Designed miniproteins, single chains, continued (2). Designs and how they scored, part 81

Each design is a single chain, and the fold is of that chain. pLDDT is the mean over its residues in the fold that is shown.

## One batch from the design tools (miniprotein)

Design m6805
Fold by ESMFold2-Fast:
Structure m6805 (fold): chain A 68 residues (1-68)
Amino acid sequence: KAAEYFRRAAEAARQGNLTEAADLVRKGMLEAGYDEGTANGVAKAIEAMSPEDAARAAETLARIVEQE
């Protein structure tokens, strides 16, 4: 489920593993029905963030997907 990927991404980001967080965000975006270009763009943005901001962004994505 997309929300599960985003929650796992938030945990990876809290551990400082932005590469893992970005990969999990990409997988969550694809599971949620976004195209590969959009998924890759969001994942790249996550890698450019601080761990704290990446975790917050991933948690926000999980909430958005739950509202759809």
Scores: mean pLDDT 83

Design m6806
Fold by ESMFold2-Fast:
Structure m6806 (fold): chain A 67 residues (1-67)
Amino acid sequence: DLQELIDTIKRLFELQEEARKDPEAVEKAKNEIKKKYPNLPDSTAERIAITNLAGKKLLEERKKKNG
């Protein structure tokens, strides 16, 4: 359903903004990404870290809804 996809994307953006408010969590996630990809630019690693933190939170919310 297109509407469910849109709602999921909107929630992901909200969770990305929430992740940005926790710089310690972002830094830890960025460091884990840099461990695997040491030549990755810091700005790119930070964007991936924020997206991963938001995605993890979204999955936890969906797990609670489904059991």
Scores: mean pLDDT 81

Design m6807
Fold by ESMFold2-Fast:
Structure m6807 (fold): chain A 87 residues (1-87)
Amino acid sequence: SLLDELLARVEEARALAERTGDLEAAMKRVVTEILSRPDASVEEVEEVLARVREWAREAARTLDPAAQARTDRSLAGMEAWLAERRA
């Protein structure tokens, strides 16, 4: 399903972050992929967003303030997309 594909992309992004040490780039990549999917339902985006937020929360404990701010901006973009689709 599309949801399974999107959740797999979150796991790919997590693996990319572990491999490269670049959490911001990995999170931005998966958020951009989600925002580029007009076929994704609000429920699918909310579930993917919940997984990304959980990953961001866990990672925040080890991030410097600049990296945390970039991660927060990526998440804000996904929240804005979700709000637009609900309107």
Scores: mean pLDDT 74

Design m6808
Fold by ESMFold2-Fast:
Structure m6808 (fold): chain A 98 residues (1-98)
Amino acid sequence: VRRGPPRVRSSPEWSLEEALRVAREMAQRMWDERILSDGEEVELLPGHTHAVAFVRVDPQTGEVVAVAFALHLDPERGTGWGSPWVEVRREPLEVFLQ
């Protein structure tokens, strides 16, 4: 079943480091729960933060090989970053989506 990423409450007290930690944790949770992001926005910090999870598929086999999480912050805080691609157990996309 395809679901969007978990929604998290934004907080003006979250530092960049805290937002990065949350984004990485969400990316790993999405993989563990086999959730595929379809571009749903998740606000981690007030106003200018959004996050999207990505899945990388091997074009030769059609297997999911990695997941990543992207976080875009307010430009004044140095713009966007993504979590490292985390290599995962290779599975067909259809299995990953379930």
Scores: mean pLDDT 49

Design m6809
Fold by ESMFold2-Fast:
Structure m6809 (fold): chain A 68 residues (1-68)
Amino acid sequence: EVEKIKEVTEELLSKAEEVSVQELAKALEDAGLSDDAILRFLILADSDGDGKITREEAEKAIAEMEKE
């Protein structure tokens, strides 16, 4: 699950410095992730609530999910 999130986020962020929460959510849903996993990841990644996720924010969120 976390591994799939990492794959999807790396693919999107390889072409852009940041992505919207909506764009990332759609990509994760298309990749077959559960709504619960997507929501948890987005809450962790968009900690500032600005609706955008940078590579750094995504990496931190993935690391946090991997702790558990």
Scores: mean pLDDT 76

Design m6810
Fold by ESMFold2-Fast:
Structure m6810 (fold): chain A 60 residues (1-60)
Amino acid sequence: GVATAKGSLAGARLAAQAAGDNAEVTPISETEALVTGRGSAEEAKAVAEGAEELGKALTP
């Protein structure tokens, strides 16, 4: 499956690094990025949700 989330660039990078081959980061700006999770539906969802949560935690 594929799932996409928009969040902070820092959060997106950390989530993608943890997911390895199952994640792709597309920078939108210096502070925002799209994270696309790939693989099983569970893996894709976990990557997208992780990116959103990390983005929120890193952005005040």
Scores: mean pLDDT 70

Design m6811
Fold by ESMFold2-Fast:
Structure m6811 (fold): chain A 70 residues (1-70)
Amino acid sequence: SERDEIMALVNETMRRMADIEDEYLARVQEIKKSNLSEEEKERKIAELKREADERIRQLRDEYHAQLAAL
């Protein structure tokens, strides 16, 4: 049913978003534990956040396109 298809899409999208967030948090922890300067750590963390935000945006756009096709 359309309802089951929407539910499956929501669950898949939620899981993929959680995976992106978990990867981002893990990489941030790696940087924090590194021997880099605080300035370099802040720069790299900001870059990782930008990359994660872009991946979430792409996933959101994909979700809306798939939802519109149902």
Scores: mean pLDDT 89

Design m6812
Fold by ESMFold2-Fast:
Structure m6812 (fold): chain A 89 residues (1-89)
Amino acid sequence: AAKVSIAAPPEVKVGEEAAVAAKNTGAAAADVTIYVNGKQVGSKKNVAPGETLIVNVTFKEAGDYTVTAVATNADGSDTATTTVKALPA
């Protein structure tokens, strides 16, 4: 089955670049996509088991952001979610 984990800094400052990492924790290759508040910020096809997709994201407005990773392959889909708080600079 597809399986994914997500990691992101819990807090960042507006205008600073943050690394968001989605790791394929499943046993088979999967297509991995990362979303911030439902907007796609990165994707990679055929992410190998144990491989990580890293996307650098700059948050332009203060607030709470939902960061979601979706992994999909022939065995199904998995979703992992975390939150990032952008603080005023």
Scores: mean pLDDT 86

Design m6813
Fold by ESMFold2-Fast:
Structure m6813 (fold): chain A 73 residues (1-73)
Amino acid sequence: MEERAREAARRALEKEGIFSEEDVERAAEHMIALAKKAGVPVEVVVELVEAEIEGDEKKAKELTEFIKKSWEE
C-alpha cells in the first residue's frame, strides 16, 4: 500500500510540475497520516487521489463523503 500511495503522490505532484522525490515521499506520508487520523484504510485515501488524477468526479465525491463520515464518528 505504501508503494501505491507513493505512486499516486508522484503522479499528482508531476501534474503540478513537482518532480522532487523528497516532496513525493512527504506527500505519501501525509496521505497515510490523513487515513490514520480519519480512521479509514490508506487504500481509501489512495483511491481518492487516483480518482482526482483521472478526473473521476463521482468516485472522488463518494470517497470524500466516506472519509468525512468516518471522521465525524
Scores: mean pLDDT 78

Design m6814
Fold by ESMFold2-Fast:
Structure m6814 (fold): chain A 92 residues (1-92)
Amino acid sequence: MKITADALLNAGKAKNVKERIIEQIKLFIAFSNGFGSVESFAELAEWLARFAEKHGLTDEAKVLREYAEKIRSAKNLDEAIQVANELIEKLK
């Protein structure tokens, strides 16, 4: 049993959760062409906020929740994608 590896993985996961969140947003943007919607992007951001919060990334979770509302207010999918790209830059 690698208890030390689990502790390091948990600490590393907490630090790398942000990169995983960014990757999920990028993948969703890549596959949104013909399949995405403003609502789907907002739901993704809300889901990722809960994921960040679960891993102790409270500040990132707040940013994700704020951007979920901003995405939901987008007039069209192109605007939602632009807001999602801004979210990626802010999370970096």
Scores: mean pLDDT 73

Design m6815
Fold by ESMFold2-Fast:
Structure m6815 (fold): chain A 86 residues (1-86)
Amino acid sequence: RGKEVLEKTLELIGKILKVPVSTVRELYERVVEGKLTEEDLPTLEKLIEALEEIAKNSEPEISEQAKNLKGLLEHAIEKLKKKAKE
């Protein structure tokens, strides 16, 4: 069930951003693996906006998944900013 909710959330992100779900999934894997660069920051910000839209306008299970992904992305952005400062 969690895997299906995640996949549906990634599909919704792709629809909002007008990109293939495969592109969204690849970005998600890079976030989870910590393989992000400062060049990814504009894309991550757009992804957060898409997740806020999904969280606001989706059923509770998908809304919660979108909020969890947003938290993961915000944490990844903070790590990138800290690495750039050091």
Scores: mean pLDDT 79

Design m6816
Fold by ESMFold2-Fast:
Structure m6816 (fold): chain A 88 residues (1-88)
Amino acid sequence: SNPFLQAIARARELNDETSVAMLESALEAYERHKESRNPSVVKLLEQMVELAQQAAEAGSADEVHKLALELDVLAGVVDLVDAVNKVT
């Protein structure tokens, strides 16, 4: 089972369209980098999976929204870290 898809389903149940969009964006970032062999990228992807699992089990709209924001930030960090490690 895909924890990002479960998190998206949870955000939809809580009627938070903004969190749905952020979680869909985070899933796209995860899919872009999931085959990375870079240890720093792998560690960030593992953190994204843990946050997605927490979002899927979130007890409130506020909780899912906070986790979706954290995932959105991490998605941007993963893109940046991957780019820097490939160039430097």
Scores: mean pLDDT 86

Design m6817
Fold by ESMFold2-Fast:
Structure m6817 (fold): chain A 65 residues (1-65)
Amino acid sequence: SMDRRWAEELADELVAAPSRAEQQQIIARRARELAAALAPVMTPDEVAARLTRIISEALRLAEER
């Protein structure tokens, strides 16, 4: 699924980040990019829920690496 691909891409960036602060900046940037991509086809509540799922999965994947 697209959500899985986005979570894996975000996880790769998080693993490469040298600090927690840089991880937070990556998450914020990716959240803005994904929100912009999803806004035309989803409600704000649906976008927020989907972003939460993608980010949570990315963090889980990054911790496993």
Scores: mean pLDDT 86

Design m6818
Fold by ESMFold2-Fast:
Structure m6818 (fold): chain A 59 residues (1-59)
Amino acid sequence: LQQLQQQLQQLNQQIDEVEAQYRAALAAGDEEKAAELGAQLRELTSQAAAVQQQIAQLQ
C-alpha cells in the first residue's frame, strides 16, 4: 500500500513537470516536442489511474 501511494505521488510530480514542458514547447512553436510530451502525458496519466485503482482496491 505505501509503495503504491509513493508511486502515485511520484507519477503526479512527473505529470506536473511534463505538463510544464509541454506548455513551454507549445509557446515556442515546437510542434514535434509538444507531440512527444503530449504522448508522455497520456502514458503517465494512464499509469496514475492504474495505481489509483490498485490503491482503491486495497483501501
Scores: mean pLDDT 83

Design m6819
Fold by ESMFold2-Fast:
Structure m6819 (fold): chain A 70 residues (1-70)
Amino acid sequence: SSMAEELRERGRELLDEALRALAAGDFATVQRKIAELREVARELERLGDHESARELLADADSLTQWLAAQ
């Protein structure tokens, strides 16, 4: 659906923003973007896009692990 396509695009933008914030040492922004990625994944799951939801959750989990290693 067009809504799932928009959510996938939003997920990609949020991941890009999180990676830029991580490179800048802005961990508060990274944490906020992780939360937003998880929200987008929940909406994708609700719309039946289980594959894209899992990919975004994996990205959010990877970012969470990297923050924990700091």
Scores: mean pLDDT 89

Design m6820
Fold by ESMFold2-Fast:
Structure m6820 (fold): chain A 74 residues (1-74)
Amino acid sequence: SPRLEAAHEARVAAIREGLARALERAKSLTPEQRAQLAADVRAWVDRVAPSLPPEHRAEVLAALEAFLAEVRAL
């Protein structure tokens, strides 16, 4: 339904915003703290992603991969 699709899109947007905030936080952390943050964020996404439809789940997992790559590049 259009309402359910809008709810899924809003959830994906909220997850992407959370990842963007986590990336900004990572810039001020030590390498050890960045590794812990990356592990915590991965665990969080693994917990929430299964509740999303496959298309939105793939989008969230791609955003997580981009986040993890950016954190490793710091």
Scores: mean pLDDT 88

Design m6821
Fold by ESMFold2-Fast:
Structure m6821 (fold): chain A 87 residues (1-87)
Amino acid sequence: SMKEKIRKAAEAIYQSEEAGEKFAEAVGEALETDRGVSQEEADLGKENVYAMLRWGAQQGVEAVEKFLEAMYENDKKIAEKGVEAVL
């Protein structure tokens, strides 16, 4: 289920900068609300995620998918919130 959602989110992000922005926004919000980091730290996390998604999109949809899978392995809840925001 989650693996299929990651694939769909990767495809959406590859096709749309707006989808990448929504993913990064949701990750930033989740860092603040679910991990209790400061707004400044959450904003830096959001910027970093967005930059990685843009770089991945330039490499291809498979690169975006691998990045999302890596995020999910490192922090499942934060990654799930990003994926849900895009779908």
Scores: mean pLDDT 87

Design m6822
Fold by ESMFold2-Fast:
Structure m6822 (fold): chain A 82 residues (1-82)
Amino acid sequence: DEEKLIKIAEKIEKIIEEILNDTNLSFEEKKEKLIKEIVDLLLENGLIDEETKEKALKEGKLTEEMIEKISEAFSVKKKKEE
């Protein structure tokens, strides 16, 4: 569903913008908050399962699967803007 992916990409852009512009957070705090917010968004939208969420949070990084899903969402959004 292209519309669902576009909305996910828009929500990710908003998360990134809000966190990166927060002058009260350190670099490490921004990284942790970004990972948590993106992981929660992907799980909420059924793009990952709970096991994948736990793995990402335990490792403190986005999984390759999550990066692929994010890239797909942004590619769909970009194509629709053309």
Scores: mean pLDDT 81

Design m6823
Fold by ESMFold2-Fast:
Structure m6823 (fold): chain A 61 residues (1-61)
Amino acid sequence: GMAEEARRAALEGGASEEGAEAVAELAKQHDYSGAGTAAAMAGREGGNERAKERGLRIAAL
């Protein structure tokens, strides 16, 4: 589901396990904009362009 995808994007971007769980919780609440934006920011900070792009796609849901 989208919660798992959001969690994976955050982890791929270098977020902590706790941060990734918070992102997954936002997605479970159907806050895909919040979840995707958080994952994209993690990817940007970690220099992981693929993780940033995945987060932006989730935010677009």
Scores: mean pLDDT 70

Design m6824
Fold by ESMFold2-Fast:
Structure m6824 (fold): chain A 87 residues (1-87)
Amino acid sequence: SEEEELLKEFIETMRKSGLSEEEIEEALKLYEELKPELGAKGAIAYVMALLLGVPEERARELGRLVAENDLEGVDRLLAELAAEKAA
């Protein structure tokens, strides 16, 4: 399924990024917790944002925008996060 392919890519991305098996297990637990609210794509975006050091509130907003397929909103939020990091 599309969800199974996304999950497989998510796990491989975490592994390739140097996360330990314990860190991957914790990330997957968080994914499962947020999936009912944000969907698979939104939950993946949320967890990846947290792993990249994005604040929880901003990561959750990113997940919501991804879940809604709001590409303009995603681009806007990513630009805001880049500006905040530069300040």
Scores: mean pLDDT 83

Design m6825
Fold by ESMFold2-Fast:
Structure m6825 (fold): chain A 85 residues (1-85)
Amino acid sequence: MEPKSPEALKLLKDYKENPSDEKIEEGKKVLDKALKTLPPDDPRLEDLAIALVEMYKSEGKLEEALEVEVTLGIRQLELGVEKVT
């Protein structure tokens, strides 16, 4: 699974070239900012989440990878429910 957005692709490539916890933290901060500033259905959110999940999985941090997926899903669900109601 490879992200399609240039920003997410750059994060994943930078991590694969020189893996470090600092790169994962950078990706996490980028996703956190995007979650606050972008609409819940913006494809960039999914691409950034995919990149961060791949970074966590490559280090065996499956719980952290799952937390990223859950956080994105909860935000999308909450905003969807609010819009429908």
Scores: mean pLDDT 72

Design m6826
Fold by ESMFold2-Fast:
Structure m6826 (fold): chain A 84 residues (1-84)
Amino acid sequence: SKLGEEAKKIVEEAAKGEPGKGSPYAAGVAANAIHEAARKAGLEVEGEADETSESGSKAATEIAKQAGKEVAEEAVKRVEENLG
C-alpha cells in the first residue's frame, strides 16, 4: 500500500539519523513501529509514540540509529504486517 511504503521509507531514513518526510499518519506509523521493534529487541523505551508527535518520532530515530539495522528491520516488518 502507499501508506505502508511511505512508513517503511521513514523507518529506513530514521535508521540513518534523518527524519523521513511523509504524511503525518505515515510518520506516526513509522514511529510506533520503531518503538515496538526497539521494545521487542530488549531496549527499554519510555513514553508512547503518538501519531502526531514529532518528539516521539525523533526519540524513535535516535533509538533506531543507536540499535542499528536490527531495529530498523524489525520496524519495517511490523509496518509490512500491519499495512501490507
Scores: mean pLDDT 61

Design m6827
Fold by ESMFold2-Fast:
Order: C-alpha cells, then structure tokens, then sequence
Structure m6827 (fold): chain A 63 residues (1-63)
C-alpha cells in the first residue's frame, strides 16, 4: 500500500470535505497518481475544494 502519511491525508480530506463529491474527486485523483508526491498534491488540492464545501455545508446546517 501507500505511505501511512498518505492514508492519514486521505482521512483528513474525507473529514474536511464531509461530502461524497469531494471524497470521490480526491480518491479518483489519488488512484491516478502513482508517486507519493503526486498523491499528496492531489489530496491537498481536493482538500481545498472539499474544505470550502464543508464550510458552506456547516453554515447551512448551523443555526
């Protein structure tokens, strides 16, 4: 498997995204990336997108 660091990064992306679209995009990019650096870059890019969506969703869910 991949590095444990990459696995933790993927979990963080899932938590930050809190959405299926963000998770799917990140996982798809990760599958197409073979080197650790490429995978980390893809996860970081997806984190930004999913983090924005998570923040918006949190605002919608919040009272």
Amino acid sequence: GGSEILRKAAEAAERAGSGAAGRAAGYEAWQHSTTPEQKEGALEASKEKTAKRAAEKLREAGE
Scores: mean pLDDT 58

Design m6828
Fold by ESMFold2-Fast:
Structure m6828 (fold): chain A 65 residues (1-65)
Amino acid sequence: SMEEEKLAQEATKLGGEALRLAIEQNVDSETYSEIVKQVNEANEIARTDPEKALEKMRELLEKLK
């Protein structure tokens, strides 16, 4: 449980970082909405599978560079 909580927290932190990078790069409104949707989907997955959520967030960050 404690390990799952740490993974979920890390996934949430990376999701926040992805949103901040999108703002910093001045992506268009449509692209930003898509990133928000992907972050929300990953956060929902974190409730049942925090490892998959973390992997999804890392992939999103990699695409944003």
Scores: mean pLDDT 82

Design m6829
Fold by ESMFold2-Fast:
Structure m6829 (fold): chain A 120 residues (1-120)
Amino acid sequence: SAAARYRAAAQEAIDLAEKLGNKRTAEVFRRLAAGEDRPLTPEEELMAQAIALSTAVADHPEARRLFVKAAAYAGVDPEKAIEYLREAKRVIEQHSTDPAEREALLAAVDRLIEELEKLK
């Protein structure tokens, strides 16, 4: 299910954030995975959007991993998060066969990059 894919991606982001020593980022993903009903900060919203993009590309493991990495770095190193999103764009451009799905995914990634640029 979409919810199960979201929780799996959030758990991978938790594991990565913990390896990076960022306990606050890991806690945000725990709350997102739990479906906590509270307003998100702008930063938490961008983290949630990156995880949502990973579920949209669940059948592309390389792009999925890049979105999870982008989510884990979004709050601590926005430049590194943008780097992973640009790599994910390249993977999507090379492997997606549906032009409409490709265009929608690339537009969503570009919007997320634009919002992360504002956090630098």
Scores: mean pLDDT 81

Design m6830
Fold by ESMFold2-Fast:
Structure m6830 (fold): chain A 59 residues (1-59)
Amino acid sequence: SAAERVELARRVLAAIAERARAGEAPTLSYAAIGEAVGISPATARRLVEGVLSGELPQP
């Protein structure tokens, strides 16, 4: 559902922000993000791309 996708996008973005605060840059690891959120790496990548492209709402 749309609400579920928005919540997953928020969780993925939170995981990315946490990694950034820890100084884990510049390479983005969708596998690590997916494990932290409980989704597949492919799903994590699609959600991040959707938010960045404006397809999904910002958290």
Scores: mean pLDDT 65

Design m6831
Fold by ESMFold2-Fast:
Structure m6831 (fold): chain A 57 residues (1-57)
Amino acid sequence: PDVLKSLAESELVELSRAAQLDQENFSRLWKLPLEKKLQLLQAPTVEERLKLALQLL
């Protein structure tokens, strides 16, 4: 697939590590459509991305 998908996936791994997400919550984020994953990555900092992730969880 697209290089953007690979980037989004790797960034989600970093985010889950920073947020110490539970397996279920991580799985939830991982199953989001690419559009939503990219929405998370629009945030300029890890802290902002964590806020968006919490909103989705």
Scores: mean pLDDT 73

Design m6832
Fold by ESMFold2-Fast:
Structure m6832 (fold): chain A 59 residues (1-59)
Amino acid sequence: MRLEVRRVEVPSTDPEEAEKKAQELIDELEARGARVTAYSIEKSADGKGYIITVVAEVP
């Protein structure tokens, strides 16, 4: 297995939009047979959005 890290910026101040995008990334990775080991959602430095990071093990 290899480690894959995906990072996506969400240009929205709505935390529900950020959570939805995180779930979309997790679902995409798991659909490809990856095992998601961690994820985080952080506010962007300018406060105008969120940064989502997903860590997965892929076969």
Scores: mean pLDDT 81

Design m6833
Fold by ESMFold2-Fast:
Structure m6833 (fold): chain A 82 residues (1-82)
Amino acid sequence: SKEELLKELVEDVLKVLEEKLPKEVVELLKKLFEALLAGDYEKAEEIAKELEPLLEKIPQEVQEEIQKEIEKLGEEYLKKLE
């Protein structure tokens, strides 16, 4: 199902984030993804506000590494939809 594949994608993304980001940032990102998946946009907005100053402190090189890994996971997700 699409819901099962989306959960798998979220879990794989979170694993990449756990390896590269501080635990505090990862915990907030987990809560953000859970809120978005539940359609709780008010909670997602509150979490995003807490994340903004923490994300600004992440080095550009780390951001680029995360982006590349997430893009790879997104490509694998799209292949599973075939």
Scores: mean pLDDT 78

Design m6834
Fold by ESMFold2-Fast:
Structure m6834 (fold): chain A 81 residues (1-81)
Amino acid sequence: KKEIEELKKKANDYFEEAKKLADQIRSVAQQRQDAVATLSPEEAARKTAELNAQMKELADRASKAVSEYVKYKNKIKELEK
């Protein structure tokens, strides 16, 4: 009874974390578009490199959150009759 509820809570926590990270990635992607639209090509290239590094870090964190979410979802599925 409570075991499945706790697993669902853990899954939801990781889902919310992944969602927040996805929103942050979208924000950084928008910053890249704004930089390309407003800066010189040389400045845009430098800014894009910095933002690409940030997106990679956020994507790695999001991947880990999704992996944990899937793990808990699979555990819930195994406990469902």
Scores: mean pLDDT 83

Design m6835
Fold by ESMFold2-Fast:
Structure m6835 (fold): chain A 85 residues (1-85)
Amino acid sequence: DTIVEQLKDAGYSEEEIEKILKKLKEVIKEVIKLIEEGRVEEALAYLDEVLENTDDEALRMIVLAIREGVKLDAVGTEKALKELL
């Protein structure tokens, strides 16, 4: 909603926004899976790999926020991410 509006105002097309949201959903699902399996260090490594392979600044900023959340409170971040799905 509000994030979609902000990306549109920043010059992103509807197709670009949809691609960002689709990739973000994939990232969120993998992070949840790794944390549920007790693989927190692997979740952090996965997020670092996503950051290294992503050129989109908006997606990078969101992924970085997720990474910092996992570092501070992995279980709380998992719960918050599940509410976004």
Scores: mean pLDDT 81

Design m6836
Fold by ESMFold2-Fast:
Structure m6836 (fold): chain A 63 residues (1-63)
Amino acid sequence: SALEEELVRMLVEEMGVSEESARTAVALIKAGNRATAELAIKSARELNREDLVKKIEELVATL
């Protein structure tokens, strides 16, 4: 989906993770892995990336 591809891009560009790691994190969040979602939100907040926090929360809300 467009949301998933945007989130992967944001994770790569803003958090410096590999595309493979970003796609794995998105897949785990979609599978209901709450710990992965909470860690991603915490890391985004530490970087003051509220746009990334909102995108992660939007993905979680679709589950």
Scores: mean pLDDT 83

Design m6837
Fold by ESMFold2-Fast:
Structure m6837 (fold): chain A 64 residues (1-64)
Amino acid sequence: MYSEIAREALRLFEEGKYEEAIKLVESTGTQAGKDAAETLRKAAETGNPSYAVAAMLLLVAEDV
């Protein structure tokens, strides 16, 4: 389930919809979602896609 949310959030981020991507990740209500959202905010702030990838990996790890 989190892998699908991670994929959708990454798509929104790639489209420049940063706030929508962050809100989607936060809507999970989990600690992983909070950590991923904070990392995703860092990606938006710095413009570094490596942070976006790291955030998605944090969220996907909850599915395993």
Scores: mean pLDDT 74

Design m6838
Fold by ESMFold2-Fast:
Structure m6838 (fold): chain A 67 residues (1-67)
Amino acid sequence: MEIPEEVMKLIGEAEQRLIDMGKEDEARRLAGRLFTKAAELVRSGKPKEQIVKEIKAEIDRELARLE
């Protein structure tokens, strides 16, 4: 199962941001949730552009909620 590289990069950047804030456990939970969502979107046949958009929106929402 191949998650687009751009999506992997976005998830990694969000995870690193939370780690830099001292929220390593939050970072792991968020990354796991985002990878699961990305995998589901890939499995459902969504285009790369929509997967990127959906994951980016989820990251923005989660980061706003966490700080």
Scores: mean pLDDT 80

Design m6839
Fold by ESMFold2-Fast:
Structure m6839 (fold): chain A 77 residues (1-77)
Amino acid sequence: SLVEKEVEHLREQIRRLRPDLSDETIDEAVEIVEKILKDPRFSLEEKTRYIGEILEALVNNDKEKFEKIKAEIDKRV
């Protein structure tokens, strides 16, 4: 599927930029992205924003920001 392809592309990008991250951390991030991409309640603009914020939090190793984004997304479902 398109979503599956996007998720794998994201995983590859994260691994390439941050080879120090655990598989668990990367899997958690891609699960959130997949959830956003599959949810029709998010606009394309919102999807792009949230994905960008997740990537930014991972690059900066900002666990607090990452958990905050995750909680915000969970509130919308």
Scores: mean pLDDT 79

Design m6840
Fold by ESMFold2-Fast:
Structure m6840 (fold): chain A 81 residues (1-81)
Amino acid sequence: DIEEKFSLLAEAAEDASKTATGKVKEALELMAEGYKAAAEGNYDKAIELLEEAAKIASEDENGKSVAEAAKKAIEEVKKLK
């Protein structure tokens, strides 16, 4: 179930954002919103939010893994359009 998968990913990103700081926290919060939008079938909004998350995460040396996760999520959401 793709909706359930994105809902779980949104929860995981939100939980991770609670212990993160700075740009990594902001990127994780945007990823959570993006995954939630994808779970709701709002793919255009999901892609917009995930692209912003990837951009912000890439500005921090510690954000590389978050940026890569966001880019992978964008490709997955694009396949559903």
Scores: mean pLDDT 86

Design m6841
Fold by ESMFold2-Fast:
Structure m6841 (fold): chain A 62 residues (1-62)
Amino acid sequence: MDQQRQDIIRNNQTVSTARTLFQQGDRDTALQKLDGALQRARQLDADDAVRRIRREIDRLRR
């Protein structure tokens, strides 16, 4: 499905962007971006994306 392909690309970009922001000390913005991506992934029933984003959020909140 076209949406699944776009979701994978978008989620990879969002995770990469969030990691960069966190490394720059912008933790709150990184978490906000990941939370938004998580909500979108849940609306699309993209289970793999949901798991990946949740793991990244948990890692950053440690």
Scores: mean pLDDT 73

